# Designed miniproteins, single chains, continued (2): the designs that were tried, part 54

Each design is a single chain, and the fold is of that chain. pLDDT is the mean over its residues in the fold that is shown.

## One batch from the design tools (miniprotein)

Design m5859
Fold by ESMFold2-Fast:
Structure m5859 (fold): chain A 70 residues (1-70)
Amino acid sequence: SEEQKKKIEELEFRLNVYRAMLDAERLVLERLQANPKASPELIAQHQRSIDVLETEIANLEKELEELKKK
């Protein structure tokens, strides 16, 4: 249905946003890990952000898969 198609497009858009955020956080973490003067606390904060984003992406992917089955 058109309603189902719009919901799929909305979820795909949100998924793309979260994936872009995850890529940005991974780049920041990589740069921090390459810096011997980097704060361990700051590294831990970005690692936590990555964990949260990965969880949100997994949830959105599951919702998208379930919606495509219906």
Scores: mean pLDDT 88

Design m5860
Fold by ESMFold2-Fast:
Structure m5860 (fold): chain A 95 residues (1-95)
Amino acid sequence: SSDEIEKLVEELVKALIEAFEAIDAGDSERAIELLDRADELTKKLAELLPQNKENIYAGAAEAFRKLAEHAKKKGQEEAAKKAEELAEKFEEEAK
């Protein structure tokens, strides 16, 4: 339903923002948890919107790429690696 899609988009955006904040706070474990949550929410959103799957994956890839760059700048190597792996995965799936 449109309400379910709206809630998933809201939760995905929230997870990405909170991941950025966790990286800023130096909370590597929380950042990785939120990246895994964003991964799961992205997949669920793509399943509900198969006609928009490529765009959803492309958008997620861009967000994860930006999070990886931010984590690298903050010295959060584990979070950076996780975000980079997710970016590469969704870039491939967006093809």
Scores: mean pLDDT 89

Design m5861
Fold by ESMFold2-Fast:
Structure m5861 (fold): chain A 89 residues (1-89)
Amino acid sequence: KELEEKLREQTKGLATAAAYLAHVLGDNSESFLQELIELTKGGIEGVKKIMEKTKELMAKAKKTVKLDPEVEQAMEQILKEVEELLKEK
């Protein structure tokens, strides 16, 4: 129960990070946000997909645009926390 609540909170943070990265890269954030919302309904598999998308976008952003180091660190922390929560289940 507590694990599910923590995972839900971190998933929201992760989805927000992914949306921000897509926006920074010049992607159409509206269609991307709709996709992220659908993925949040997919349970653990949805969370894994959001995590992979966030990692991919983050790697691309680091390569193509100047990302604020504070924002980068926060996103890496969220990814790490989600990975640890997924391992517990």
Scores: mean pLDDT 72

Design m5862
Fold by ESMFold2-Fast:
Structure m5862 (fold): chain A 68 residues (1-68)
Amino acid sequence: GEELAKEVARRVREMHEEGLSPAEVGRRLAEFLESKGLPELAAEVREMGEAGKSHTEIGVYAYLKLSD
């Protein structure tokens, strides 16, 4: 839902501001999404981080998936 999408965007921004790498952003976001019952999206964002996608790419992808 929209509220979860906003929470994801906020968390990604905060992790980036804390200086976390894309891989760490993907991992922590995946743990959060798993806790919300979204294991498939969690796996996708973890893989994006491991592939070196930016925090912006990871955040936008997750936001769009949750805004459907």
Scores: mean pLDDT 85

Design m5863
Fold by ESMFold2-Fast:
Structure m5863 (fold): chain A 112 residues (1-112)
Amino acid sequence: MESPPVSPAMQKLDDGVAQGDKDAQEKMAELLERTAELVLKTFGEDNPDARAAADLYRKAAEAYRQGDTRSGAVYYTAGNIWLSGLVTEDPSLTKKHQELMKEVRKEAEKLA
């Protein structure tokens, strides 16, 4: 699966995390926590697939906050795969997913 193009704000966070910048790690963790809340708000707290994706993003956030960049990347990727699978199995959710991605980019810009 090819990663979609990242915004300059997301790239700046990724670069900082890769360099072991503690501020970038904390900002990435905050972005992922906000992403988890947006997933639940967008797809519903009662949706088990949305909860699974949100839990993975929260685990990624905790790993990044602890400086465990490898575990953070693994959980983040798993969250993205789960979220993509949810939309693939229900194409009616495509518009909600697009709006979610716009809000995530907005949150990244606020943190960069």
Scores: mean pLDDT 80

Design m5864
Fold by ESMFold2-Fast:
Structure m5864 (fold): chain A 70 residues (1-70)
Amino acid sequence: MEELREELERVVREMDVSGKSALEIAMEAVARVYARHREELARNPLSLEEERELLTFALRQARKVIEEAA
């Protein structure tokens, strides 16, 4: 979980946020992180609670990056 959160934060910061909503950024970042860890997640799937926590975290990071880019 901590590794996935660190990677989400990094991915969000690396994304081009121009013209994107916080939700679009968060969803894209989560998709990229899941794609990178597809094999690991196939062996050890995240719980629904962990998935919700990651999405919530990604949304917060996306909002922060948008605010910084404004």
Scores: mean pLDDT 78

Design m5865
Fold by ESMFold2-Fast:
Structure m5865 (fold): chain A 89 residues (1-89)
Amino acid sequence: MEEKKRREEELKRLVRIIEELLAAWETFSSLTPEQLERVRELLRELERAKKRDPDIFNEAVDKVAEKLGLTPYTILFRLMALGEDVRLR
């Protein structure tokens, strides 16, 4: 029962993180240094969550993809590309 509540809360948190990161993807060229540090923090949280519970991470990706009319693969590609772009700055 406690695990189910934790899973639901974590799912909602991951959906918010993915949505914020995708918004940053659209405006990447105009991000301030402060916004860029925020993106790095969110990417780090997302990688930790993915390693800890890949099933809930995949469910969050699926929910965001469905909401945006994209495929889960498109979401994953954009997150990966954002991570690489952030590392190069």
Scores: mean pLDDT 80

Design m5866
Fold by ESMFold2-Fast:
Structure m5866 (fold): chain A 71 residues (1-71)
Amino acid sequence: MEELREKAKQHLIRAVRALAAGDTEAAQRHMDEAVKLFEEAGLKAEIRLDTVTSPLTGTELPVVTAKVTPL
């Protein structure tokens, strides 16, 4: 189960990187894959795309939020 969770985390990291690069399709694919991996681990994952504004630069930064609960 630890391997599935780690693989899901890797997909979330790649989703954030894809969003930062403007590739929303790749980001969505990685999020969908993370959800599947969490479900295989017996967890329900709710993954959302949000943005936060950097107080230093005023730039909107993409963030991925994941809420994971037992199935």
Scores: mean pLDDT 74

Design m5867
Fold by ESMFold2-Fast:
Structure m5867 (fold): chain A 70 residues (1-70)
Amino acid sequence: EEVEKTVEAFIKGLVQIAKYLTDEEFDALIDRFAARLREKYPELTDEQIDAMREKARNAYKEAKEKIKKS
C-alpha cells in the first residue's frame, strides 16, 4: 500500500513538472527516487524497482509527447 502510494505520488509529481525537465534531469530524478525506495523499502527486489523505473519513464514520455502538441 505505502509503496504503491509513494510510486503513484512520484509519477504524478513528475508528470506535472515534465515540461521543465531535460532527459538528463529526469534520469537524475528517477535514480534518486529509486535509491530512496530501496532505503525506505529494503524488501523491494531489483525487478520491482526496475518495473517502477519503467512505469515512471513511460509516464514521462507520455507527458513529453503531450507537451509537443503545444
Scores: mean pLDDT 78

Design m5868
Fold by ESMFold2-Fast:
Structure m5868 (fold): chain A 95 residues (1-95)
Amino acid sequence: KKIDLEKVREAVIEAGLEVGLTPEQAERLADYVVEKLKAKGENPTDEDILEALSTVPEDLGPEEKIRRVVTRAAERLALEGIVDMFDSSVKLVPS
């Protein structure tokens, strides 16, 4: 399965801006997630994406905002059909 990393990056940036992060903070979070996925190889799985979103460290922003970004990005990616949030084995933190 091939995952579109550009869509993952866009989802994180949009979610970050929506929760009130600056563009620089949103891009920093998106870069962190994308780099984690690149470390998994050329074809990261849906589970790898959800795990990367769930493990964002606090030093990239306030924890409350990071959790909102994670939830929003995961919802956006599910709408794009990139990750399956319905009956997923991965736990997502609701907003």
Scores: mean pLDDT 67

Design m5869
Fold by ESMFold2-Fast:
Structure m5869 (fold): chain A 61 residues (1-61)
Amino acid sequence: MSPEEEAFRRELLREANRIVEEVEKEKAANPEMTQEEADVRLAQRVAEATARLRAEQAARR
């Protein structure tokens, strides 16, 4: 694995953990939020974080 890919995976894992905490807090604050809605929000935000980190990786060149 390249050092750049390793760094990307480490950052993605850190961001994913942060996103999980944010979604958990949002669910706790909104009693009408279903587990399905929380799962969708989690998946979408992780996908957005992945795209952002990939764009940042590309911007290094």
Scores: mean pLDDT 79

Design m5870
Fold by ESMFold2-Fast:
Structure m5870 (fold): chain A 92 residues (1-92)
Amino acid sequence: ALSPAERRELVLAEATLTVLRMASRFLSTDELKARTIAQLDAILAQTTDPALAAILQDLIARVRAAKTRDELIQALDDASARLAALLRAALA
């Protein structure tokens, strides 16, 4: 079972990805990329859970490498799915 602190980290990360995905409809590809990197770097700096840190690091790398909007959206959706699975396992 995850500690209360680790659960808060997971919930914050999931909420952040959800907001970024919703905002993606109103942001340019460059704006979405920059905002995603900034928000995730801030969360990663405070993350103590190694599984969450790995998901965030992978997402940041994929976002930095993304050349198209579709690659950026796919990276966000993949990370959200991994994060949701981790959160569900923690709450079971």
Scores: mean pLDDT 85

Design m5871
Fold by ESMFold2-Fast:
Structure m5871 (fold): chain A 64 residues (1-64)
Amino acid sequence: SHMEELKRREEALAQKRADNAARLAAGVPFGSPLSELEKLAIEFGKKTNDVRKAREELERYLAG
């Protein structure tokens, strides 16, 4: 169970780092607890980035 606890801690840390990186990209200070509004902004930013990538891929395909 100690190994399972370490795994969960590593997963939580990786998730927190990913959230902090997305927060930084959104222009919100990192290292502070995430508010509900900040979480929503990060999720929206991730979604927008995925749409942007899909658009760029399509434009590249159409351009040849």
Scores: mean pLDDT 66

Design m5872
Fold by ESMFold2-Fast:
Structure m5872 (fold): chain A 75 residues (1-75)
Amino acid sequence: SADERAAARLEAIAARLLARVEAHRDLLTPQQKALVDEAVARIREARRLADPRERAAVITGSLAELQRVLDEALA
């Protein structure tokens, strides 16, 4: 379905963004590392949701958090 493809695409985007965050993990504060670990845990939990719309919503929120942390670390 279109919803399943959208969720899968968001998971791929999250994996790429997480790789970028992990590449700069040494620049992160302990608080930023905790936020990243929480976002990863939410994405992992979201993968178990049967509804692709619910998965997409959780992953989208986690993506925003990961991007914010990366932007703050690189500023």
Scores: mean pLDDT 86

Design m5873
Fold by ESMFold2-Fast:
Structure m5873 (fold): chain A 85 residues (1-85)
Amino acid sequence: SLKEQLLKLMEKLAEIISKYNPKTAEVMLKTAKDNIDKPDTLVNLATAGYVFLRRKKAPEEVIKEIEQLLKEIEKLAAEMKKKKE
């Protein structure tokens, strides 16, 4: 399902963030699970993760990986919104 695919991407994002701050990653993943039916909230949460890693001066390879995840999350979120009309 779209929700399962989106959750899997959020879990990958949380795993990357956990290498910098495990508590932030845990809170982010819990918030994603609690808001799995809110595509705009999930996109905002993923964007916050991107900003967090930029602020931590993560290597460019990590930033590129998270940019790809954010793009995939945005695509699935848009598909979820369209399916609900």
Scores: mean pLDDT 84

Design m5874
Fold by ESMFold2-Fast:
Structure m5874 (fold): chain A 77 residues (1-77)
Amino acid sequence: SDREALARLAREAEEAAKVAKEKAIKEAGASEEQAEEIQKILKEIAETARAAAEAGASLEEARAALAPLLAKLKEIG
């Protein structure tokens, strides 16, 4: 279901955020500033997906809300 997909996305983004800073710096050669911005965006993606899942939003509605965050993540990483 859309709710289950969004809940999974929220959990995956939350887990990614926990390791994002260290991984970006050590494995991808990102600056500290870039690594912190990546972590911040992943946390915002997790919060947005979780809120969408709880509100019963469709994947299409959630995708529209997530699009600017995903665009920022793509520009940095």
Scores: mean pLDDT 80

Design m5875
Fold by ESMFold2-Fast:
Structure m5875 (fold): chain A 65 residues (1-65)
Amino acid sequence: VTSLVGDMILAIGALIEEGAEGEVRFEDGTLVLRTLTGSPENIEKLRRAAERLRELGLPVRLEVT
């Protein structure tokens, strides 16, 4: 993917598909998925979303509060 907007849409879509509660940020060329507040279940959902995005070749960082 070559578009910031496209990358953000994919990230948001992955979070929605997994039912994860978090936010998406784009910082210094990297997508960041951040937990707002989390159960272990929510953290696992975010990890699954990140894995989906990495499988598409997108560099993603996971941040747990």
Scores: mean pLDDT 76

Design m5876
Fold by ESMFold2-Fast:
Structure m5876 (fold): chain A 99 residues (1-99)
Amino acid sequence: SSLLSEEEIRRRGEEYKVPQEAVDRMLRGVRLVREHSKEELRKEVLEKAKKLLDPETVEKIEEILKTASKAELVELLEALEAVEAGELDKKELEEEILE
């Protein structure tokens, strides 16, 4: 999946009737994985988590960051950005992380 071209992602999105907004999010995720180092992504995730989430959830995120893949870091970053934008409830994300 992480090796798919942007054209292939768009083509498959159309074939499987995926909403354009979901395709655009997927393309952004692929670009973040491609253009950023794992350490840069860890730093951004941790900085946003400290700003947006409760300290207990931040401690859990610090643990996750030790073993997380680039793809998992991008998913965390996008979830944190969704909370910041008011598109995702803070408590819902915190419950998911603490499970």
Scores: mean pLDDT 76

Design m5877
Fold by ESMFold2-Fast:
Structure m5877 (fold): chain A 57 residues (1-57)
Amino acid sequence: AEVLRVEDIKKNPEKYKPYADEILKAVENFEDNTLVRVEIVEVNGKKKLTLAFVGRE
């Protein structure tokens, strides 16, 4: 899974289509220097976005 900086997600959400709105909502309460792991999982044929806190760097 890729580790991403919240600031970069907020600046370029279009890179995460069709999940741009979901990812922005998930990170809206995180500081810009937060590192998160973004994973797209399939459950019963539906794709779901999951987000995990990694740290601040």
Scores: mean pLDDT 73

Design m5878
Fold by ESMFold2-Fast:
Structure m5878 (fold): chain A 66 residues (1-66)
Amino acid sequence: SMDDVMEELVRETEKQLRDALRRGGSKTEIARIFSDFYDRMQAAGLSREQIDEALGRLQAFLGELA
């Protein structure tokens, strides 16, 4: 389902963000991870509402790591 696709992309991106922060990745690297995630969500055919929800979740996750 699209919900399963969204959950998997969120989990993969959370791991990428955690790994990037752990190794001292740049703000440019973090921005590229978000940009790639957005492109992947669009390519998967997710709605704007689902993409906005997923982006909000990733921003909250990043805030908890900081």
Scores: mean pLDDT 83

Design m5879
Fold by ESMFold2-Fast:
Structure m5879 (fold): chain A 92 residues (1-92)
Amino acid sequence: SKEEVEKKVKELLGRALEAARRAWEAVRDHPELRRRFLELLRRYDAKLQALGDKLQNTTDKEEQEKILKELEAVVNELVRELEELVREAEAL
């Protein structure tokens, strides 16, 4: 349903936002890592926006499920890269 799709999107974006918040706190005082963080967010913002636009314009349920799985995969990848930045910052 539309409500279930909206709930899943909110959940995924919430996970991405929390991971980004934690990574920002870890890297903000490290100029090189901060630059990498900003480049990472720019790259994933473009990907997430493209998937969001596809999902909003899709009326087919099977295609919506496919796009949601792609969105989840992209969010999982973003979270992993943000967690790697945190680990690098903690090693400094």
Scores: mean pLDDT 87

Design m5880
Fold by ESMFold2-Fast:
Order: structure tokens, then C-alpha cells, then sequence
Structure m5880 (fold): chain A 71 residues (1-71)
């Protein structure tokens, strides 16, 4: 969903800027424009689930870009 993608994008940007260990779920929720409760409902209470979602979306976006440019 667009909400899940927006949260993962915010997490990616913050992990790149501040590093994984220095980024909180609250900062990710704020950057994505959602409540911490909404983030926990979608990804649980751990940053590891968010890191997995970021990786999954990066792979999906890369696959889509390659398909769109070569098709």
C-alpha cells in the first residue's frame, strides 16, 4: 500500500542520514506523517521489520524500473 511504501521510504532516508542505530521509530513515524501506533500496527515494535521492508521495496523498485525501461 502507499502508506507502507511511505513509511519504508522515510525509514530508508533516516537510516542513510543518521544510521540504523541512531534512528527511532518515532522519528520514522514523524517523517512519514503517521502516528507511532500506526507504524507499530503495520511493522511491529522493531526496527528490524522496517529494515526488511526497506530492502524489499528497494528490490521491488529496482525490478519495476528495469522492466519499465527495457519493456
Amino acid sequence: SALRERIAQAARDLFMEKGYENTSLREIAEAAGVSVGTLRRIFGSTKEELLQAVSDLEVAEAKKRFQERRA
Scores: mean pLDDT 75

Design m5881
Fold by ESMFold2-Fast:
Structure m5881 (fold): chain A 97 residues (1-97)
Amino acid sequence: SSKELKEEGEKLLKQAEEAIKQGDFQKALELVREVIKLAMKLADQGDYKGAKELLEKARKLVDEIIRKSTDPSIILQAEILLGLIGIVIGVINIIAG
């Protein structure tokens, strides 16, 4: 159900935020990838608002990873995810408008 997907997404976002606090940026990026997949499932089910809310929160965490990390590999992965999040939000806005 869309409620269960949103609850799992919020749980993964909290885990990603804690990973960032611990300096585990690789774990945070993996958790963000899972959130993007859940957001895409929400969009597929027609919950565009729920999908965008998860993606906007994920984008904020990715921005934080870019600001805090000094690892070029982490920064590159984060920038790729930031681009993907923007594309998915853009596509949802076209479909939902």
Scores: mean pLDDT 91

Design m5882
Fold by ESMFold2-Fast:
Structure m5882 (fold): chain A 98 residues (1-98)
Amino acid sequence: KEAEDIIRGAEAALRAVRKAAELKDTNPFEADVYIALAEIIAAVILNTGEKSKDPKVREAAKVVADAIHRAVDALRQGNTEEAIRTAEEGLKKAREIA
């Protein structure tokens, strides 16, 4: 159940990163809202992992949160393709750990 929540969170964060990338040049304010959403999702994932007694859930949560933070940094630097790839790799790695 907790592993499923981490994966669902990672999928939601990837969608937010993709939306921010799409909107970056046409609607910067809305892009910033999606960046903020990705950061909120990372915080919720990390909190879920910290409360878990399962070491795999804790590892997956950290991997996903770190990937989201790196994707957000890439978006802020204008590296939209790198941001999407980073978020996708985080989700893939979380699925391998679960």
Scores: mean pLDDT 87

Design m5883
Fold by ESMFold2-Fast:
Structure m5883 (fold): chain A 70 residues (1-70)
Amino acid sequence: SMEERKKALEEGKKRLEELREKYPTPEVATLADIAIDELEKLLKEGASAEEIEKVGRRALEAIEKVVREL
């Protein structure tokens, strides 16, 4: 449903904002903003709640990996 998809987007945004606070660098802020924009695009394109959650989770993992390997 639209409500489930919006909830998935809100949860993804919240987790990405928490990641920005944990790693307060311009690079992480930029990556989090790009990820949030991608999640918003998925919502507009009619992606399922499961797909939005999956993409958000992968974005979090990718940003954390980049921070650790830099």
Scores: mean pLDDT 83

Design m5884
Fold by ESMFold2-Fast:
Structure m5884 (fold): chain A 67 residues (1-67)
Amino acid sequence: STLEQRILSYLLDNLEPGEEISLSELARALGVSQASVSRAARELAKQGKIVLRRRGRTTYVGLPKEL
């Protein structure tokens, strides 16, 4: 499966709608580089499948409140 599929599966298994995890924590959980997870997460966000939010110097990913 693609990294994009692994990200979606992780978020669906570990987060409720509206919850967030940082890109660095997601990268550690999946065993990949932060650069790789950032790239895949941006593609998923372009497709409307996840939400990206920046707070300060940290980028968070999560599921939208409505799927």
Scores: mean pLDDT 83

Design m5885
Fold by ESMFold2-Fast:
Structure m5885 (fold): chain A 66 residues (1-66)
Amino acid sequence: MSLEERIRLSEEGHRLRVQGQQAFQQGDYQTAAQLYRESARLYREGGDDDSADDFLQQSDQALQQS
């Protein structure tokens, strides 16, 4: 994986994480869970397993709120 590709995946993951956090704050837990899951997928593709695992946990927590 190139550095440029990894940066792109990280930037996309960050954008989705921010959108997920906003959805969570608005009480849209299902949308938040979906966005956190997609963010986790992108971070894992970029080689950031720790962030991916954290966001998958946040997705599960959001689903428990709904």
Scores: mean pLDDT 81

Design m5886
Fold by ESMFold2-Fast:
Structure m5886 (fold): chain A 69 residues (1-69)
Amino acid sequence: EPRVDLTDEQLEEYARLVEAHMRDVGLPEELAKRTAEEVRRILQENRDAPLAEVHRRIQAVLDKAVAEA
């Protein structure tokens, strides 16, 4: 099963893409940035976790952000 195994550069890029996507779907800038920061933290803390588990955690964060908007 694939694991996160991202470099710091790849993780930062992923967080930037999350922030950009959240803004594109209409979330406020502050909420989009906070969401990206939470996603980055999850990835940093779960570098050796199965990708499927990390993906579920990230999806929960994204769903919560959309519900808050």
Scores: mean pLDDT 78

Design m5887
Fold by ESMFold2-Fast:
Structure m5887 (fold): chain A 94 residues (1-94)
Amino acid sequence: SELEKRIKELEEKLDPEQLKLAEELAELIKNMATLDDYEKILKLVEEAEKKFGKENTERILTLAAMKAGVAETIEEAKELYKKIKEFVEKLKKE
């Protein structure tokens, strides 16, 4: 499938440490139900950006979202992250 091809292309661009983080993020995204789950996703993405830079973090997030079945493109993965961030910010104010 086109999605499986995109996943493989992203996996080939990432190192083993980045792939492990993408797998961890994918599991968190699949099972996100609580504020703690959303905050863990945000923390891992922020840590990835500091360690690997913005471009590699976008690849990690995209691969994670694709493996979680919630995105098929980088744009959809970025939109998901934006929604998670907005949701956490809203809940922390309440």
Scores: mean pLDDT 84

Design m5888
Fold by ESMFold2-Fast:
Structure m5888 (fold): chain A 70 residues (1-70)
Amino acid sequence: GSDQERQAVEAILEAAKAGHLGIAARGAERLAAATTDPEVSKLLREGSRAAAAGDREKAVEYLERALAAL
């Protein structure tokens, strides 16, 4: 449900904030594939891409936007 998805996004966001960009990228990509919300999925994919590229600031921004869209 929404609360479970929120907790998952929060965990990914905390990983990104801590600089664990590989963990954040994998987590965001997996959650994007599992979510039924197209907007949340898009934001999680953008966050995953930013994290994979090493862009911590953009990864955090997209993950915060995904959390706000829930």
Scores: mean pLDDT 88

Design m5889
Fold by ESMFold2-Fast:
Structure m5889 (fold): chain A 85 residues (1-85)
Amino acid sequence: MQKSLDEILQLLDDIHARIAAGDLEGVRKGTLELFSLLTKMEKEDPNFGLKVPPEVQQRLDDTVRAVHDFLRRHGAAVDLSSVPP
């Protein structure tokens, strides 16, 4: 469990760094990788969502919101299905 959470947290930090750098393609790629990882974790452990600490869930929510805002500011959100409203 800890390894998977550390991987998620690392990916969240990477996405935030790309947002700070204005790296549109990197943010998109990181977001797709995040969703892929979350989907894989849920399929391998149906209780994965119950094992995610509230602090990690909050960071996930904050990151998704930051990505959505970033893509919207760059006019890309309407053309991308990776970060729906």
Scores: mean pLDDT 72

Design m5890
Fold by ESMFold2-Fast:
Structure m5890 (fold): chain A 90 residues (1-90)
Amino acid sequence: KELEFEALRRALSKYSNVPEEKITKEFLEKWKRAVEEVRRLADDPELMRELLAREGESIEEEDLAADIAARRKTLDELEAIFKEELEKLK
């Protein structure tokens, strides 16, 4: 699991162009929880809509679908980089 944190740090550094040394393990652990939440919401559009409504946001169904697709694409891109970096640490 330590290799997973190292691979994730490298992936985030490449994706965001932030130096690896600025990405802490505590930040990575919080980021992993945030990713799980985003994927859960992406798989449940009604829950996402309810949370946005609670925050005072109004969103059309088409805009919601586009937002979910954009978030999913970002996560997929980052996951691809993560897998490449994890392979290098094998």
Scores: mean pLDDT 69

Design m5891
Fold by ESMFold2-Fast:
Structure m5891 (fold): chain A 96 residues (1-96)
Amino acid sequence: MEEELNKLGEEIQELIREALEADKKGDVEKAIELLEKAAEKILEAASLVKDPEEQALILLAGADALEALAESLSPEVKEHALKLAKELKEKAKELL
């Protein structure tokens, strides 16, 4: 489990970096797709733990990362990042 969580964490960080690079190149569609994949992997990481409080913490950490990233994104990609962060926070509240 810990090894799987660490691997997902690395994959999430890589997807976030690739999304930022795609946005800087003007590839808005690719940037949004990569952010959606990052959010899916955050949800997968949360699903690997059985404790609802730990699941909520993973989702909140992912949401915080997307909100921080949004400050560096173009307006259209920023809107999608903030929407994904909100969805992760809403799921976390359901677990608490």
Scores: mean pLDDT 85

Design m5892
Fold by ESMFold2-Fast:
Structure m5892 (fold): chain A 96 residues (1-96)
Amino acid sequence: DELFKNAPEEVQRLVPNAIAAIIGGIEIPKKTLERLEELFEKYKDNEDVLIAYAMLAAALGDDERVEEILKTMEKLGFDVEKAREYIDYIRRALGL
């Protein structure tokens, strides 16, 4: 579990913790979600940040945002197939 090594340390810490909370049936604090939205906007051209964002959106059931992120990755020439594999992993872990 070092999937986001090229992302900022705060993204590497907060995204796995948020996903773990969702898997555990625990509500993510609003402040944590707001901070993650700031980080995703700031680092929107970072492949590992986009993968992390897509995984979190998938865990939250936000399929529209998942599709938006994948389109952004495709436009930027990033590995969309890799992102899909991580999204599928998260959906499977949640029984989605």
Scores: mean pLDDT 83

Design m5893
Fold by ESMFold2-Fast:
Structure m5893 (fold): chain A 59 residues (1-59)
Amino acid sequence: DDKAALEAATEKLNEAAEKAWQEAGKLKGTVYTDFEKGKTPEEAAEKLSKAREEALKLK
């Protein structure tokens, strides 16, 4: 369960980060295709924060 929970959390965070990354691209009038998934929940959360920060700066 612990391993499955960490994997699920990492996957959910990576999905959210990729979506935020794509939304930032849409605000710039392009589509990003070079998103790399984080290997840990911490990495994925950092990618999510960075993508959301970029999208917010474009508003």
Scores: mean pLDDT 73

Design m5894
Fold by ESMFold2-Fast:
Parts: structure tokens; C-alpha cells; sequence
Structure m5894 (fold): chain A 83 residues (1-83)
């Protein structure tokens, strides 16, 4: 797993997952779910639906600890480009 893409809603995460041809996992703003997805999945990216700056900061820290690239996107098109 190489990337965490943080998006501001579940709708944006779901639309990005449907637009990409790469294997992705969609999770909510729980940093432990992001950690588990990064450790156990063979997907190229985790798309995290994040609702607060605090969730964003915690998820960024998890990505850094596991050596994954962290990218923020505000639209499905930006998220797909980040994957």
C-alpha cells in the first residue's frame, strides 16, 4: 500500500473509488481503520472520508508512521488523480 487520500465526505470517497481502475479501500475518519487497511490490504491506496481537522491530522500521522504518501483531495476527480 502506497497512498492515503483524504477526502471531506463518504460521497466523494465512493465516487473516487468507482472512477479509478486501481485497487482501493474506502474507510471513515478512524485512524485505526486507516492503519489496518494500510497493514493488511494489497490495494494501492486507502481513501479516507475525514470530517474534521483532528481526524485529518491523526490519519496523516498514521500514514507517516507506515511510510505511505498522504494526499488531500476535495473532489472525486482530484482523489483519482492522487491515487
Amino acid sequence: MKKVVAVPSVRIAREAANLTDKPVVVVGGDPELVRRALETSKADAVIAAVNSQEELDRIRKVAEELGAEFVEATSPEEAVKAI
Scores: mean pLDDT 83

